# Designed miniproteins, single chains, part 69

Each design is a single chain, and the fold is of that chain. pLDDT is the mean over its residues in the fold that is shown.

## One batch from the design tools (miniprotein)

Design m2388
Fold by ESMFold2-Fast:
Structure m2388 (fold): chain A 79 residues (1-79)
Amino acid sequence: SEALREEALRHLEEGSEAFDAGDLEKALEHLTRAAELLLSLDPRSRLAALALFAVGMIYKEMGDEEKAEEYIAKAREIA
């Protein structure tokens, strides 16, 4: 669905903006939602893998190493 793809891209944009603003919690919410939508459209989505990798890096910055490793592993599984 093009509508779901556009929604996912909007979430990627809002997640990026939140990250640039230093709002890590909002960035996580948007990037996680984007990855979910992209994976529902294509389970091998490279864009979803990049979003999940970004989520992992944000968790690492927040000090949550377990969540960071989980999301990075998820991103690598798709690639």
Scores: mean pLDDT 89

Design m2389
Fold by ESMFold2-Fast:
Structure m2389 (fold): chain A 86 residues (1-86)
Amino acid sequence: MEEKIKEIVEKTKKLAEEALEIAKKILDKATDKETILRAIAIQLEAIGVIIEAERALERKDLELAEKVLKRAEELVKEAKELLASL
């Protein structure tokens, strides 16, 4: 069980890091306030996801780990869609 939580948390952190990198690319290209604010929101959410993932590992909370993984997957999808719109 603990090994499974560790794998989920590692995957979650990689996804959050991917979202951060995509958000940086959006900020490099974006000129409009709305897109800039959305990219900043993605960065803040990604940081929150990393913190919650580490907390899930510390607490050995599988339910929290799975919930945070889903948030990370949605965040990467949102970031990719926003970047593709530029």
Scores: mean pLDDT 87

Design m2390
Fold by ESMFold2-Fast:
Structure m2390 (fold): chain A 100 residues (1-100)
Amino acid sequence: MSIEEIIKKTIEEFKKAYEQGNWALADEQLRRLMLIVQFQLRSLGKAAGKSDDEIQSIIEDFQAKVHDLWTDLREGKITAEQFAKNVLEEIKNSKKKALE
């Protein structure tokens, strides 16, 4: 199982929890996703020769963007489907930054 498959599964579990109105479980799945992505970004950034400060900046930018998306979802500005799509795009963008 690839890390990409684990990420997709975690987002699917988040959507199911959110659609069921189980915000505590949805928050738990989101926290799990953030930990998985943080681990991957640190690993990729170190392999690419980035400094700890550069890696931390990438992680903090990713966390801020996901927080904004979560706020938009909770305020009804975006759907759970749009949230999932946008989070996956931010993961892709953050991985690109870690590897460059």
Scores: mean pLDDT 87

Design m2391
Fold by ESMFold2-Fast:
Structure m2391 (fold): chain A 66 residues (1-66)
Amino acid sequence: SAWTPEEIQILVDFENETKGNPTAEQIVALAEKVGKSVETVIKWFQDYRTKSGVEDIKKAVEKVLK
């Protein structure tokens, strides 16, 4: 419905290069490269960061609490 495995690979490689902090200009260029809207690309990174951030927080909490 939104993403092919090839597009996901491009997004993951981009995220690794930007360390999870892409600029607006980089997102516009990426959207053109994968043939998606800027809004669609932003949504994907929001979801990806949420999952990544949740895992990091979970691990940190587990280490501190017990």
Scores: mean pLDDT 72

Design m2392
Fold by ESMFold2-Fast:
Structure m2392 (fold): chain A 71 residues (1-71)
Amino acid sequence: DPDEGVKEAEKIFEEASKKVSKTEAEVLRLVLHDGRSFGQVASLLGLSTNTVAERYTKALKVFVEEMEKSQ
């Protein structure tokens, strides 16, 4: 059921977002969900591309850990 997969993904994203900073959660969403490049996210959030990459890496690690817990 596609609806179950969507609900599970949203729940994992919400749980991961609670364990990272607001900025890290926004970076992860813009890159992973919206398909934005690091440069686009940097411009949107007023950050450097290196800062975006750092925030993304930290948020992605937490997101993957939450995904693994759902298995």
Scores: mean pLDDT 77

Design m2393
Fold by ESMFold2-Fast:
Structure m2393 (fold): chain A 63 residues (1-63)
Amino acid sequence: GAAEERRRRRLTGLLALGKAIELSKKEGAKATVTVLSADTVQITLEKDGKKTVLTFTREELLK
């Protein structure tokens, strides 16, 4: 149901936030998370005016 979909999306968002923090520290960049679906997220890294967009699936975030 809708509650399960929302919970799954929230969990994916939390996993993506963890990945964004990791990448932000590693690259020294500003990381922005965009949740596209319950199973897909984008992380945008911005450093020195350069933007890099990375797409992750929920399965990739769990590795």
Scores: mean pLDDT 80

Design m2394
Fold by ESMFold2-Fast:
Structure m2394 (fold): chain A 105 residues (1-105)
Amino acid sequence: EKEREELIKRARDTHGEEWAKRVEEYFESLRKKVEEAIKSGDPLKLAQALIEAVEAWHRYGVEEFRKLAQEIAKKLRELGHEELLDAVYATLKARFGITREEFEK
């Protein structure tokens, strides 16, 4: 999973330039979406950004998105949306098989 960075590089260098571009665009879009969600303080935007960041971490093994997801979870707690955060954790488990314990590592 730590080898995901190598996989992305290899895909770009050999036959995956189109795939690599799409993944790079997706990561850039997701970073911007997370920043906007945190800045807005909108609980639904924060919840969506959290789910997408966890998906990117789970699918591509990029630790940056796990850390961003943890930052979003912290923001939701600071704003008093613990009930919404619990619903998001249930969604992560149902869709990706990711437990709260795995996420918080």
Scores: mean pLDDT 78

Design m2395
Fold by ESMFold2-Fast:
Structure m2395 (fold): chain A 65 residues (1-65)
Amino acid sequence: SIEDETIEAMLTMALSVEGVKAEVSIEDGKIVVTHSGTPEERKIAREIAERVGKEAGREVIFREV
């Protein structure tokens, strides 16, 4: 329902506002978030991605580098 480009933009902005460094991409209709920061930053990234994913009706995958 929400376009991939819109989801990527929303997540990128939300993560930037929180000062969290993470890469966002859409793969096979799924939201993929890649992050290598602190446990606190990972928690924030996960919470934001899960909220956006729920609103967009998309599955979220979280990867640590």
Scores: mean pLDDT 80

Design m2396
Fold by ESMFold2-Fast:
Structure m2396 (fold): chain A 64 residues (1-64)
Amino acid sequence: MDEARARKAVFDAMKEALSQGKSAVEALDAAKEAVKRSAERGEISQEVADRTLEELERKKEEAE
C-alpha cells in the first residue's frame, strides 16, 4: 500500500533531520522533499504524495 511507503519516507526523513539537530519545521520540510522524491521514483502514487504533502503543510502551519 502506497500510504505505508509514504509514511515510512516521512518518518525516516524526520528522524534523520531531528538527529542532526534541525527544528520541527525543518524536519517537516525534509519529509516533504522525501515524499516528492518517492513520487518521482514511482514508489508511491501522485495522489498519495499530494495528500501527504497537504498534511505536512498543515503541520508546518501549526508549528509556525
Scores: mean pLDDT 80

Design m2397
Fold by ESMFold2-Fast:
Structure m2397 (fold): chain A 76 residues (1-76)
Amino acid sequence: SELAALKERVVAKLEEMKEQVLADKETFTPEQREELVAILEEGIAAVRAARSLEELEAAVRATLERIEAFLKEVLP
């Protein structure tokens, strides 16, 4: 289904971002890295729980907003 295919692609992208964050030893402190990983893991869970395209869009938007808020607080 379209929903299943989109969820798979979105989860893959969030997992990819998580791997990049975990590999990055320069940009974030260990504590900041773990916090960003937690945001991404919660986002993956929300995406997997989505039952419609609208719920999927909402889960993605909420996750991106949390990432943006985190980055604005921790990066100059």
Scores: mean pLDDT 88

Design m2398
Fold by ESMFold2-Fast:
Structure m2398 (fold): chain A 65 residues (1-65)
Amino acid sequence: DMDREARLVAVSAMLSTLKNSDPTRAELKKMAETLGLDIDFSKMSIEEAKEAIIEGAEKEIERLR
């Protein structure tokens, strides 16, 4: 499925960015919105939000496989 493959590539790229760079709060918020995650950045540290988004991205990749 081309739509599934395109999303898998996009989410895999997002996960690579999360593991290999220091995304800004704005980038993390956009990533969370892309994954449909309800993350309250006022209640979480950047490190906690990053970890939650990594877990969400890994689950999305498994869902798309």
Scores: mean pLDDT 79

Design m2399
Fold by ESMFold2-Fast:
Parts: C-alpha cells; sequence; structure tokens
Structure m2399 (fold): chain A 60 residues (1-60)
C-alpha cells in the first residue's frame, strides 16, 4: 500500500517541521501541531485507511 506510506511520510515531515519551528515545545504547542497536521491531512489519512481495509477485505 504505497498510498499509506506516502501519507504517513507527509504527516511526519510536516509535524517535524512545525515542531522544529516552535520556540518552546510544550504540551499545548504539541497538541496544536498535532491537530493542525490532522486537519491538513485528514482526507488523505482517511483514504489511506480505507485502502488498507479494502486490501484486507475488512471494512470497519
Amino acid sequence: MAEAERVLQKVLADTKAKLDALPESTLDNMAKVSQEVVDKYRDEIAAAGRALRAEHAAAL
């Protein structure tokens, strides 16, 4: 499933860049970065998840 790996790499790279840009890494800042990344890649993450479930013939 190349699509799932591609989405994961995008999310990780974006999260790392946002965390590195923060002047101070706090729980609040980490939560904001996580939410922003999820919002940005929500559709791509959902599509990757559906593709994985389809491959295994499991649609939960």
Scores: mean pLDDT 66

Design m2400
Fold by ESMFold2-Fast:
Structure m2400 (fold): chain A 61 residues (1-61)
Amino acid sequence: SSSIQQQLEEFQRLLEENKERMREEAESIEDENKRRLWLEIIEGIELISQAVINKLQEKAS
């Protein structure tokens, strides 16, 4: 339904905002290997959350 689609769009914006903040924090890490690992984890979290949202959008359509 359109209501579910709107709620998913709102949640996606929230996730994008939180990802941006987490990346900024991670980029302040002086250890190169640790910084890269944290950034990869953040990207992984985004990928998983996007997959869940896509699945819910599929079911709503």
Scores: mean pLDDT 80

Design m2401
Fold by ESMFold2-Fast:
Structure m2401 (fold): chain A 85 residues (1-85)
Amino acid sequence: SLQELIEEAVELVRKALERFKEENAPEEVILGVEHILLFLEYALQTQDESLLPEIIELLKTMAEILEEYGYDEEAEKLREIAEKL
């Protein structure tokens, strides 16, 4: 379902955020990922389908960040979720 896809994306982004903090990623990267996570959690809480285009865009942005840091498998999973939304 749509909700299950967004929940999976939230979990992937949350794990990525923990990983970036452990690896001492730049503060600007951590803040960017935190912003994406907050928006996705807000979308889950409101269940507002009008937010779908913005969710898709943020998932693609998050996938690009993950790829830049060598997390290719996680990036691909987020792209697959974005395509299914």
Scores: mean pLDDT 86

Design m2402
Fold by ESMFold2-Fast:
Structure m2402 (fold): chain A 97 residues (1-97)
Amino acid sequence: AEEVIERLEEVKRRLEEARRRTTDPFAQLALKEAIEALEDAIRAIKEGDYKAALEHARKALESARRAAEMGALSEETVREIEEVVREIEELAREKEE
């Protein structure tokens, strides 16, 4: 769980950097939505709510993909979010077993 939080915070920093470099208002909005969703996912993990964390992480991925399509975010960062979503899915499954 701690490692997942660290990865989410790292990804969030990259999104914040991308948002500062972007002048496109649509890309800035997509990045803002992704950042807010990542913050919600981090809070949910800290509370032990892995189902809520998964929903928030998936929303972050969707918004990050939109930003990448606009050229405002690297595909590598999107892949990192996809990997974290998979890790949260595994944690949610473990808690149900």
Scores: mean pLDDT 84

Design m2403
Fold by ESMFold2-Fast:
Structure m2403 (fold): chain A 96 residues (1-96)
Amino acid sequence: MEEIIERARALQAEFLAGSPPLSPEARELLAKMIGRRIRMIGYLIDGDKEKALEALEEARRLAEQLLEVTDLSPETRAVFREYVELVVERERLKIE
């Protein structure tokens, strides 16, 4: 787990340092993903765990789509995908 987080952070820093701007499609997916994360928090405040979990799963799907439309190497994409899964699992445990 720690090794994956460290590798994801290192690759994220390298990616951000050398990255072209995100495409309009990637930007829209990022905005939707952030929106689902905010909605998840709103449902948690309201005590609606079922809707919070649904919003989390929607955010996961949007993150997967974002990785597919972003110009990343297959190796970098695999690390980011694993990191997304770890973040989602961590958030799910907080809701449950």
Scores: mean pLDDT 74

Design m2404
Fold by ESMFold2-Fast:
Structure m2404 (fold): chain A 71 residues (1-71)
Amino acid sequence: MKEQELKEKIDSLFKELETALKNRDVEKAKQIVEEILKLMDELGASEEERREFYKRIAELGVKVRKENPLY
């Protein structure tokens, strides 16, 4: 039950992260990433699960760099 709530929060935060990145709000995006990482620690995510989350964050970061070539 608590695990399900944490997973739902993480999914919600990824949607917020995508919105923040689209709005070029890099500061808010960093805060959301920190919250995702904290929730992953609370979830007790396995190395494979953590790798999947990091990959997802990295893919969003690459999109931001492509849309804003100065970063």
Scores: mean pLDDT 73

Design m2405
Fold by ESMFold2-Fast:
Structure m2405 (fold): chain A 113 residues (1-113)
Amino acid sequence: SAEEIKEVADRINELIDELLELARESENPELREKLLEIVELAKEIGEIATEIFEAGKEEEALEILKEVENVLEKLLREVRERLEAGDYEGALEAAERAKKELEKILEKAKEAK
């Protein structure tokens, strides 16, 4: 439903805001750059998901958005846990995995539109 799309999109926007805050607070320039790249990928996927929804493919759009939400939630949790432990390399690896997962979702989204 349009309501479910809105609710998932709102949660993704909240996760993006948290990632941008994490990037601003990061003293590691490589981690900051990766988090910003992830935010841009999530935004691009969101734009394509909107096009898919407007084309009448509501279920496909919702599935794509839920996949993005799951990737961003896991990323925020893992990066925060690693940074609290002083594991900057582990935080960067978590960000790199999330970026690769979002790139796969982006490819899938482009095929669906």
Scores: mean pLDDT 88

Design m2406
Fold by ESMFold2-Fast:
Structure m2406 (fold): chain A 60 residues (1-60)
Amino acid sequence: TQEELARRAEEIARRAGASEENVEQIRQNILEGRGVPASLVRTLPPESAREVARLAELAR
């Protein structure tokens, strides 16, 4: 579900050291079935960025 995808993305972003503001924006975009902006994905390490982008696509 979108809620599960959002929760996983939140966990990944937070563990990767993203700010709480960026974590919340990632969560909101996934819950709404929207793609995560490249600018937000770019703030994450490459492995975390790829997984968050994948989860966002699955939520669409």
Scores: mean pLDDT 80

Design m2407
Fold by ESMFold2-Fast:
Structure m2407 (fold): chain A 70 residues (1-70)
Amino acid sequence: MSPEEGKRSIDTIIKRGEQVKKEAEEKGNEELKKRADELIKQAENTDPADSAAVVRLSLEVGKLQEELKK
């Protein structure tokens, strides 16, 4: 993965994580809010060229979004 592609993916993951955090806070789900905050911090500290880490973070934010639908 190019660093530019990785950065775009990380930016998307952070935006998705922020949305999960906001919705979790609105629903009073403190655990999900904390998990979303931790994911955002991890994404901010991830090397954009590390395709494995970027893919893992994308999968994790997807799981958090599914937890919100319950």
Scores: mean pLDDT 82

Design m2408
Fold by ESMFold2-Fast:
Structure m2408 (fold): chain A 98 residues (1-98)
Amino acid sequence: APTVTVTAPASVAEGGTLTVTVTVTGTETVEVTVTLKNKKTGETIAQQTATGIGTHTFTFSNLGAAGDYVVTAKALKEVNGVKKIVAVATATVTVTAA
């Protein structure tokens, strides 16, 4: 079964750039979706997608309001014509006021 691991910095400055590394292991073809969500408001700020196993780097620029954000990485596999989440990992990043 595939596994997913998220590596993100603990903090980033407001207006800065967040770099997230996602490592996917396994032998199956998967789609990797990374979502950045404001923890307090629940608003999804950005989403990016990559395909395949291995190490993927995602860059999010011009981070908005200071506060805590949740990075969620999902590995999805097509099963009987339907995309299903087969692995998930999360990290929390604090955006600090300038």
Scores: mean pLDDT 81

Design m2409
Fold by ESMFold2-Fast:
Structure m2409 (fold): chain A 83 residues (1-83)
Amino acid sequence: SKAEELIEELKSEKFSSPEELSDWIKSKLSDEELLDFLRWVQENRELVIEIAEEARKKYKTDEEIAVATMREVLILYLKETAP
């Protein structure tokens, strides 16, 4: 599925900054899919915080923590919302 392909790309791609990952997401998702993702993030705020806390234990820079958090959050969104 498209979701499975995006998840594999996310796992294999290396992002040097949160901005680079954000630009990648915007290039892969339609405007409607992006709005749905942002709404899902707001509805699952506590889960996002938990993922960020786990990333903070593994990484030392705010940029690395943000990239790891955004990647895992998007993977969960894609798994949950796959048709």
Scores: mean pLDDT 84

Design m2410
Fold by ESMFold2-Fast:
Structure m2410 (fold): chain A 106 residues (1-106)
Amino acid sequence: SKFVEGLERVMEEAVKMAKEKLREAMSEEDAKEAGDILESFGALGVDAAAASKDMEEAKKILLAAIEAAGEKIAEKVPEYKEVIREATKEAAALVEKGAEELKEES
């Protein structure tokens, strides 16, 4: 589905940005685990958003997935709480921008 491919691309870009931010601030091992959590939650978010009737609903689901990933990472490595917060905020902004761009193509 072209719609699902668009959602996958938006989430992939958001996850990539968050992973790069976390890699700069965290140990290599912690950044890898955080990245795995972001990828896992991102994939689940895309799967859930694929059932959405419109882009606004899909956007909310993708944003919720990023927020949930950030909370899970902060639970595991609480010493990085602020950088996790900043990374997930930037990822959320990319999801919002990407979703609006996909909406314009529809």
Scores: mean pLDDT 86

Design m2411
Fold by ESMFold2-Fast:
Structure m2411 (fold): chain A 73 residues (1-73)
Amino acid sequence: SSAEKKKAEALELARKAGEAAARGDAQTANSYGQQAIELIESIEGASEEEKEKLKEEVQRTALEAFAAAVRAA
């Protein structure tokens, strides 16, 4: 579905945001993070509670990617 595709793309952007943050690239990290949130907000038919949970998943994904990138350095 369109919603599943947007969720998958948002999580990929979250991962890229975390990796950029690990490199010290705050501007790129913020750009990817903002794009991920905008994708979640653009999901039609999702409740505000569902969107909030998806935003939490985006945040967790970015933090996990950041931690993994820092450990790999």
Scores: mean pLDDT 86

Design m2412
Fold by ESMFold2-Fast:
Structure m2412 (fold): chain A 93 residues (1-93)
Amino acid sequence: SLREQFLEALKKFAEEGSGKYLNEAIALLDQLPLSPEVRAELRKLLMEMSTKLGLLAAALRRTKDPAVQAALKEQTKKELNKILEEIRKLLEG
C-alpha cells in the first residue's frame, strides 16, 4: 500500500539519513488519502526528523571521540523511533 511505502521510506531515512528517502516520503505523503490536518501534522513530524538528523550531523563534526559519536547516534536513533511511532499512530487513526 502507499502507507507501507511511506513508512518504509521513513524507516530508511531514519537508518541512513539520506535526503533521497525524505523526498520519497514527501512525494508519497501527497498521494495518501488524508485530511489536510493529518497531512500537515505528518509533514511537521517529517521536518522534526530532518532537524534531528541535521543536529546529529553538526554534533558529529564537533567531536573526535568515537564513543561520544556512538552515543550521539544511539540517542538520535531513539528520538527518531519515537517520531516514527507517532507517525504510525496518525496513519492508523
Scores: mean pLDDT 86

Design m2413
Fold by ESMFold2-Fast:
Structure m2413 (fold): chain A 88 residues (1-88)
Amino acid sequence: MEEERRLEEELRELIRTQREVAPEEEERLAAYLRRRIAEEAERIEKEGSALPGVTAEQQAYALVMARLAGVEVLEKDGKLVPSESITS
């Protein structure tokens, strides 16, 4: 739990800052990311909430990456869209 929270925070910072990643850290973060995507995909399949034209895994990837980037994703008219596009 504590380690997973730390890995999520590191991923968020990496995405936000485009920071260079050490090879050892990359492997650890990639393993965590794959696990989170698999868990989310399983949940989507169980709920039957997969979007048309995409796999549960693709949907899970988009949701996990959006959360890590601090972006809220909304389901709108059968598609996933960012809650905030570009503020002008």
Scores: mean pLDDT 65

Design m2414
Fold by ESMFold2-Fast:
Structure m2414 (fold): chain A 98 residues (1-98)
Amino acid sequence: MATPQDAADALRGAAGSFEDAAKYAREGNTKQAGIYAIAAMLNLVAAEFAGADPELVERAKEKVSEGMKYLDKGDYEKAAQSFEEAARIAREGAERVA
């Protein structure tokens, strides 16, 4: 938890889970999309406590919130795009730390 590598690993985990959330959102599988989005959110929290850039983590969380709102409205393409953007932010954060 206290190392830059721990933050990078958590951010990479979040990115992978957001990519899965986007895939399931496009398929209309809202349950799986939600599960992977929550898993990614937990990894973002872990990354923040490990010393990841708080502004990057907040931006990723904002995109997750947008994606979840679009899932609730049935706009699966916009939900997927929001999750993909969260994944890109998380992946960029991991590269800056590691």
Scores: mean pLDDT 86

Design m2415
Fold by ESMFold2-Fast:
Structure m2415 (fold): chain A 91 residues (1-91)
Amino acid sequence: TVDELNDVIVEAAKKIRPYIKSEEDKEIIQEAYEKIAELLNNSKNLSVDELVSEIEKIVEETLSKLKDEKAKEKFREEAKKVIEKAKELLS
């Protein structure tokens, strides 16, 4: 369900948090989380493929903005898990 996917996203955010050293990176990650949560709230108007595509777009934009390499690496790892869960829970 969308609620189950939101739980995965919340856990991903918690796992990324210790790797974020700057306020700028914290804001970037928070914005990414909020965009994905908003996308899920509107998911009834999107196909699974469209939802996954939009999440991947948010992930790539976030990675381009992050300054710390460890934050980028951890964000990429956790984002991959979110995308896989989106495919699993919404198919």
Scores: mean pLDDT 78

Design m2416
Fold by ESMFold2-Fast:
Structure m2416 (fold): chain A 117 residues (1-117)
Amino acid sequence: AEEAKRLLREAAALAEEAGAAGAAQDARLAAENWESDPALAAAHALGAIGELIAHAERHGEEALPTVARALALIARAAGASDEQIEAILAARSAEELAEAATPILNDLAARAAGLRL
């Protein structure tokens, strides 16, 4: 729990550095709600990932490394495997990043719906 909140705060700092202010806010809200409201925390983490992917689509190759690192930290907080994290970090485009993030997005969407997988 404490490590997940730390990872989410680190992701927020990277998102802020990349200029993805909305993603940074959602990552901070995910950290704040991680233990008290897990479904709301999952919804904010889902939002942060979506905003990071959108930011990479708008800003291209220059934004991709920092966005991928921020997304990988959110994914790790959500319990992603090392293989899933490696796929995220290896993404060369916003489309590849979205594809690598899909399993984490599906898991977070289920948690946000209160399914607690």
Scores: mean pLDDT 88

Design m2417
Fold by ESMFold2-Fast:
Structure m2417 (fold): chain A 84 residues (1-84)
Amino acid sequence: MLDQNLTLSQSLSGRANSQRRRFLDQGRRDPSNRDVYDRIARLYDEAQRRADLSRQYYLSGDDVDMGNRLLRQAQGLVDRANSL
């Protein structure tokens, strides 16, 4: 379970970073919709930060429950970004 969650946090971080860059790029190409793309990019940025912090808790072993909570928060932010 720990190894699986560590892999998930790393995967989610990478995916969120890729999506953030993609939507920022789309905002530059379509300035009329930039506000929407910037909002989506901010959600992915926050998701990446929480996923990275979750990974740190898993690697340190200090608080696996906090790691799990942060991973759930990161996934929720990705789900919200995907719904926009």
Scores: mean pLDDT 85

Design m2418
Fold by ESMFold2-Fast:
Structure m2418 (fold): chain A 73 residues (1-73)
Amino acid sequence: SEAEKFRKEMLKMMEEGKPLEEIMLKVMDFLGVSEEEKKKYLELFKNASKEEDRKELLEFQEELAKRVEEKLA
């Protein structure tokens, strides 16, 4: 199953201590997120020093997590 392969790969990346940015890019690839959306996410991640940008980043990460759960169900 593609879902099982994804889950195993995510766990491996987490166990290997891969950066959160790299893990999130893999999640976006799995979900078929556009290159434009990926660029926006990376910009938000780089700007996470600002409270407003941190809030938007967290909301985006929560939405990605929800989409992963829906796709894996």
Scores: mean pLDDT 74

Design m2419
Fold by ESMFold2-Fast:
Structure m2419 (fold): chain A 97 residues (1-97)
Amino acid sequence: SEAELRKALDNLFSALKSGSPKKIRDAILATAKLLKNFPHDVAVKLVREKTDEHRDDKTVGANLLGYLTLEYYNLSEDEKALVTYFLKLMGILPVEP
């Protein structure tokens, strides 16, 4: 449900604020998997609405960058694909053909 997805996004941004690498990893992967159950346009809308709520939160941005820099390459190929999908939904990565 959309309400379940909104709760997952709330949990994800709470994890990003915490700076815990394990919580960030678990929350990003769980949220990305859940997002794949929605039409792409709906997923983009909900992710960007939540990202916009936190646009001025420098802690969220710094902790996301830290996770991507320090933890990303320790992920499996499937997990890397999920993280890349999520970053594209956020508008951080361009959608390349």
Scores: mean pLDDT 79

Design m2420
Fold by ESMFold2-Fast:
Structure m2420 (fold): chain A 78 residues (1-78)
Amino acid sequence: SVEELIKAAEEALKKGNYDLAVRYAEGAIRQLEKNIDKLTEEQKKLLARAYNLLSEIYEKMGDEEKAQEYREKAEKVK
């Protein structure tokens, strides 16, 4: 599930496994973006959470440009 992918990304981030954290977070985002025009309010919150998580992962990796990109994506989720 999307929630399980987000949780796996959070655990990978805590362990310093940034490559794995990126893959799990991107997996969650890909599943949600497939039906972006039809997302429920709960799914929109999960999408914002996944974007914010990917932003934090890129900050930990020193990629400030990608971190800012995903933070802005999170803010645009209604």
Scores: mean pLDDT 87

Design m2421
Fold by ESMFold2-Fast:
Structure m2421 (fold): chain A 86 residues (1-86)
Amino acid sequence: MKRKEILERAKELAAAGDILGAEKLIEEVGASEEEIEEIAKVHAKEEIKKAKEAGIPKEKVEEMIKEARELGRLDAAKLLEELWKE
């Protein structure tokens, strides 16, 4: 399997909620920070979708965003806002 195919498989696993499988493939190919971020965003999007379906209240997500901002993790706060907003 070529590197491109492995990265595509990692995205598929992340979308299916198999983050451990995705991480193992990322480690195997020595993925760049940009490629890791792309795969992590796919997983985070699916996790947020599952959290919404499970009935996690919006206020809890807003609190997580506030906490990330207070800790100076502005990129993480933006990612959470973007993914929760859909």
Scores: mean pLDDT 70

Design m2422
Fold by ESMFold2-Fast:
Structure m2422 (fold): chain A 65 residues (1-65)
Amino acid sequence: SRLEALKQRLETLQKYLAAHPDLPRAVLESELRHLRKVLENTDFTPEERAVLEEMIALLEEKLAA
């Protein structure tokens, strides 16, 4: 399902960020822009939206560090 695919993407993102603590800001900003665009242009269920918002929050936290 789309929800399971999004949860897998979240897990992959978490692992990738943990493995690459010093990612360039431009890379993080590019991915953040992409996810925000996806969220704005796709009609997600509340559960699917929550997973995408968690991915966005992780990237925002990394940019704030």
Scores: mean pLDDT 85

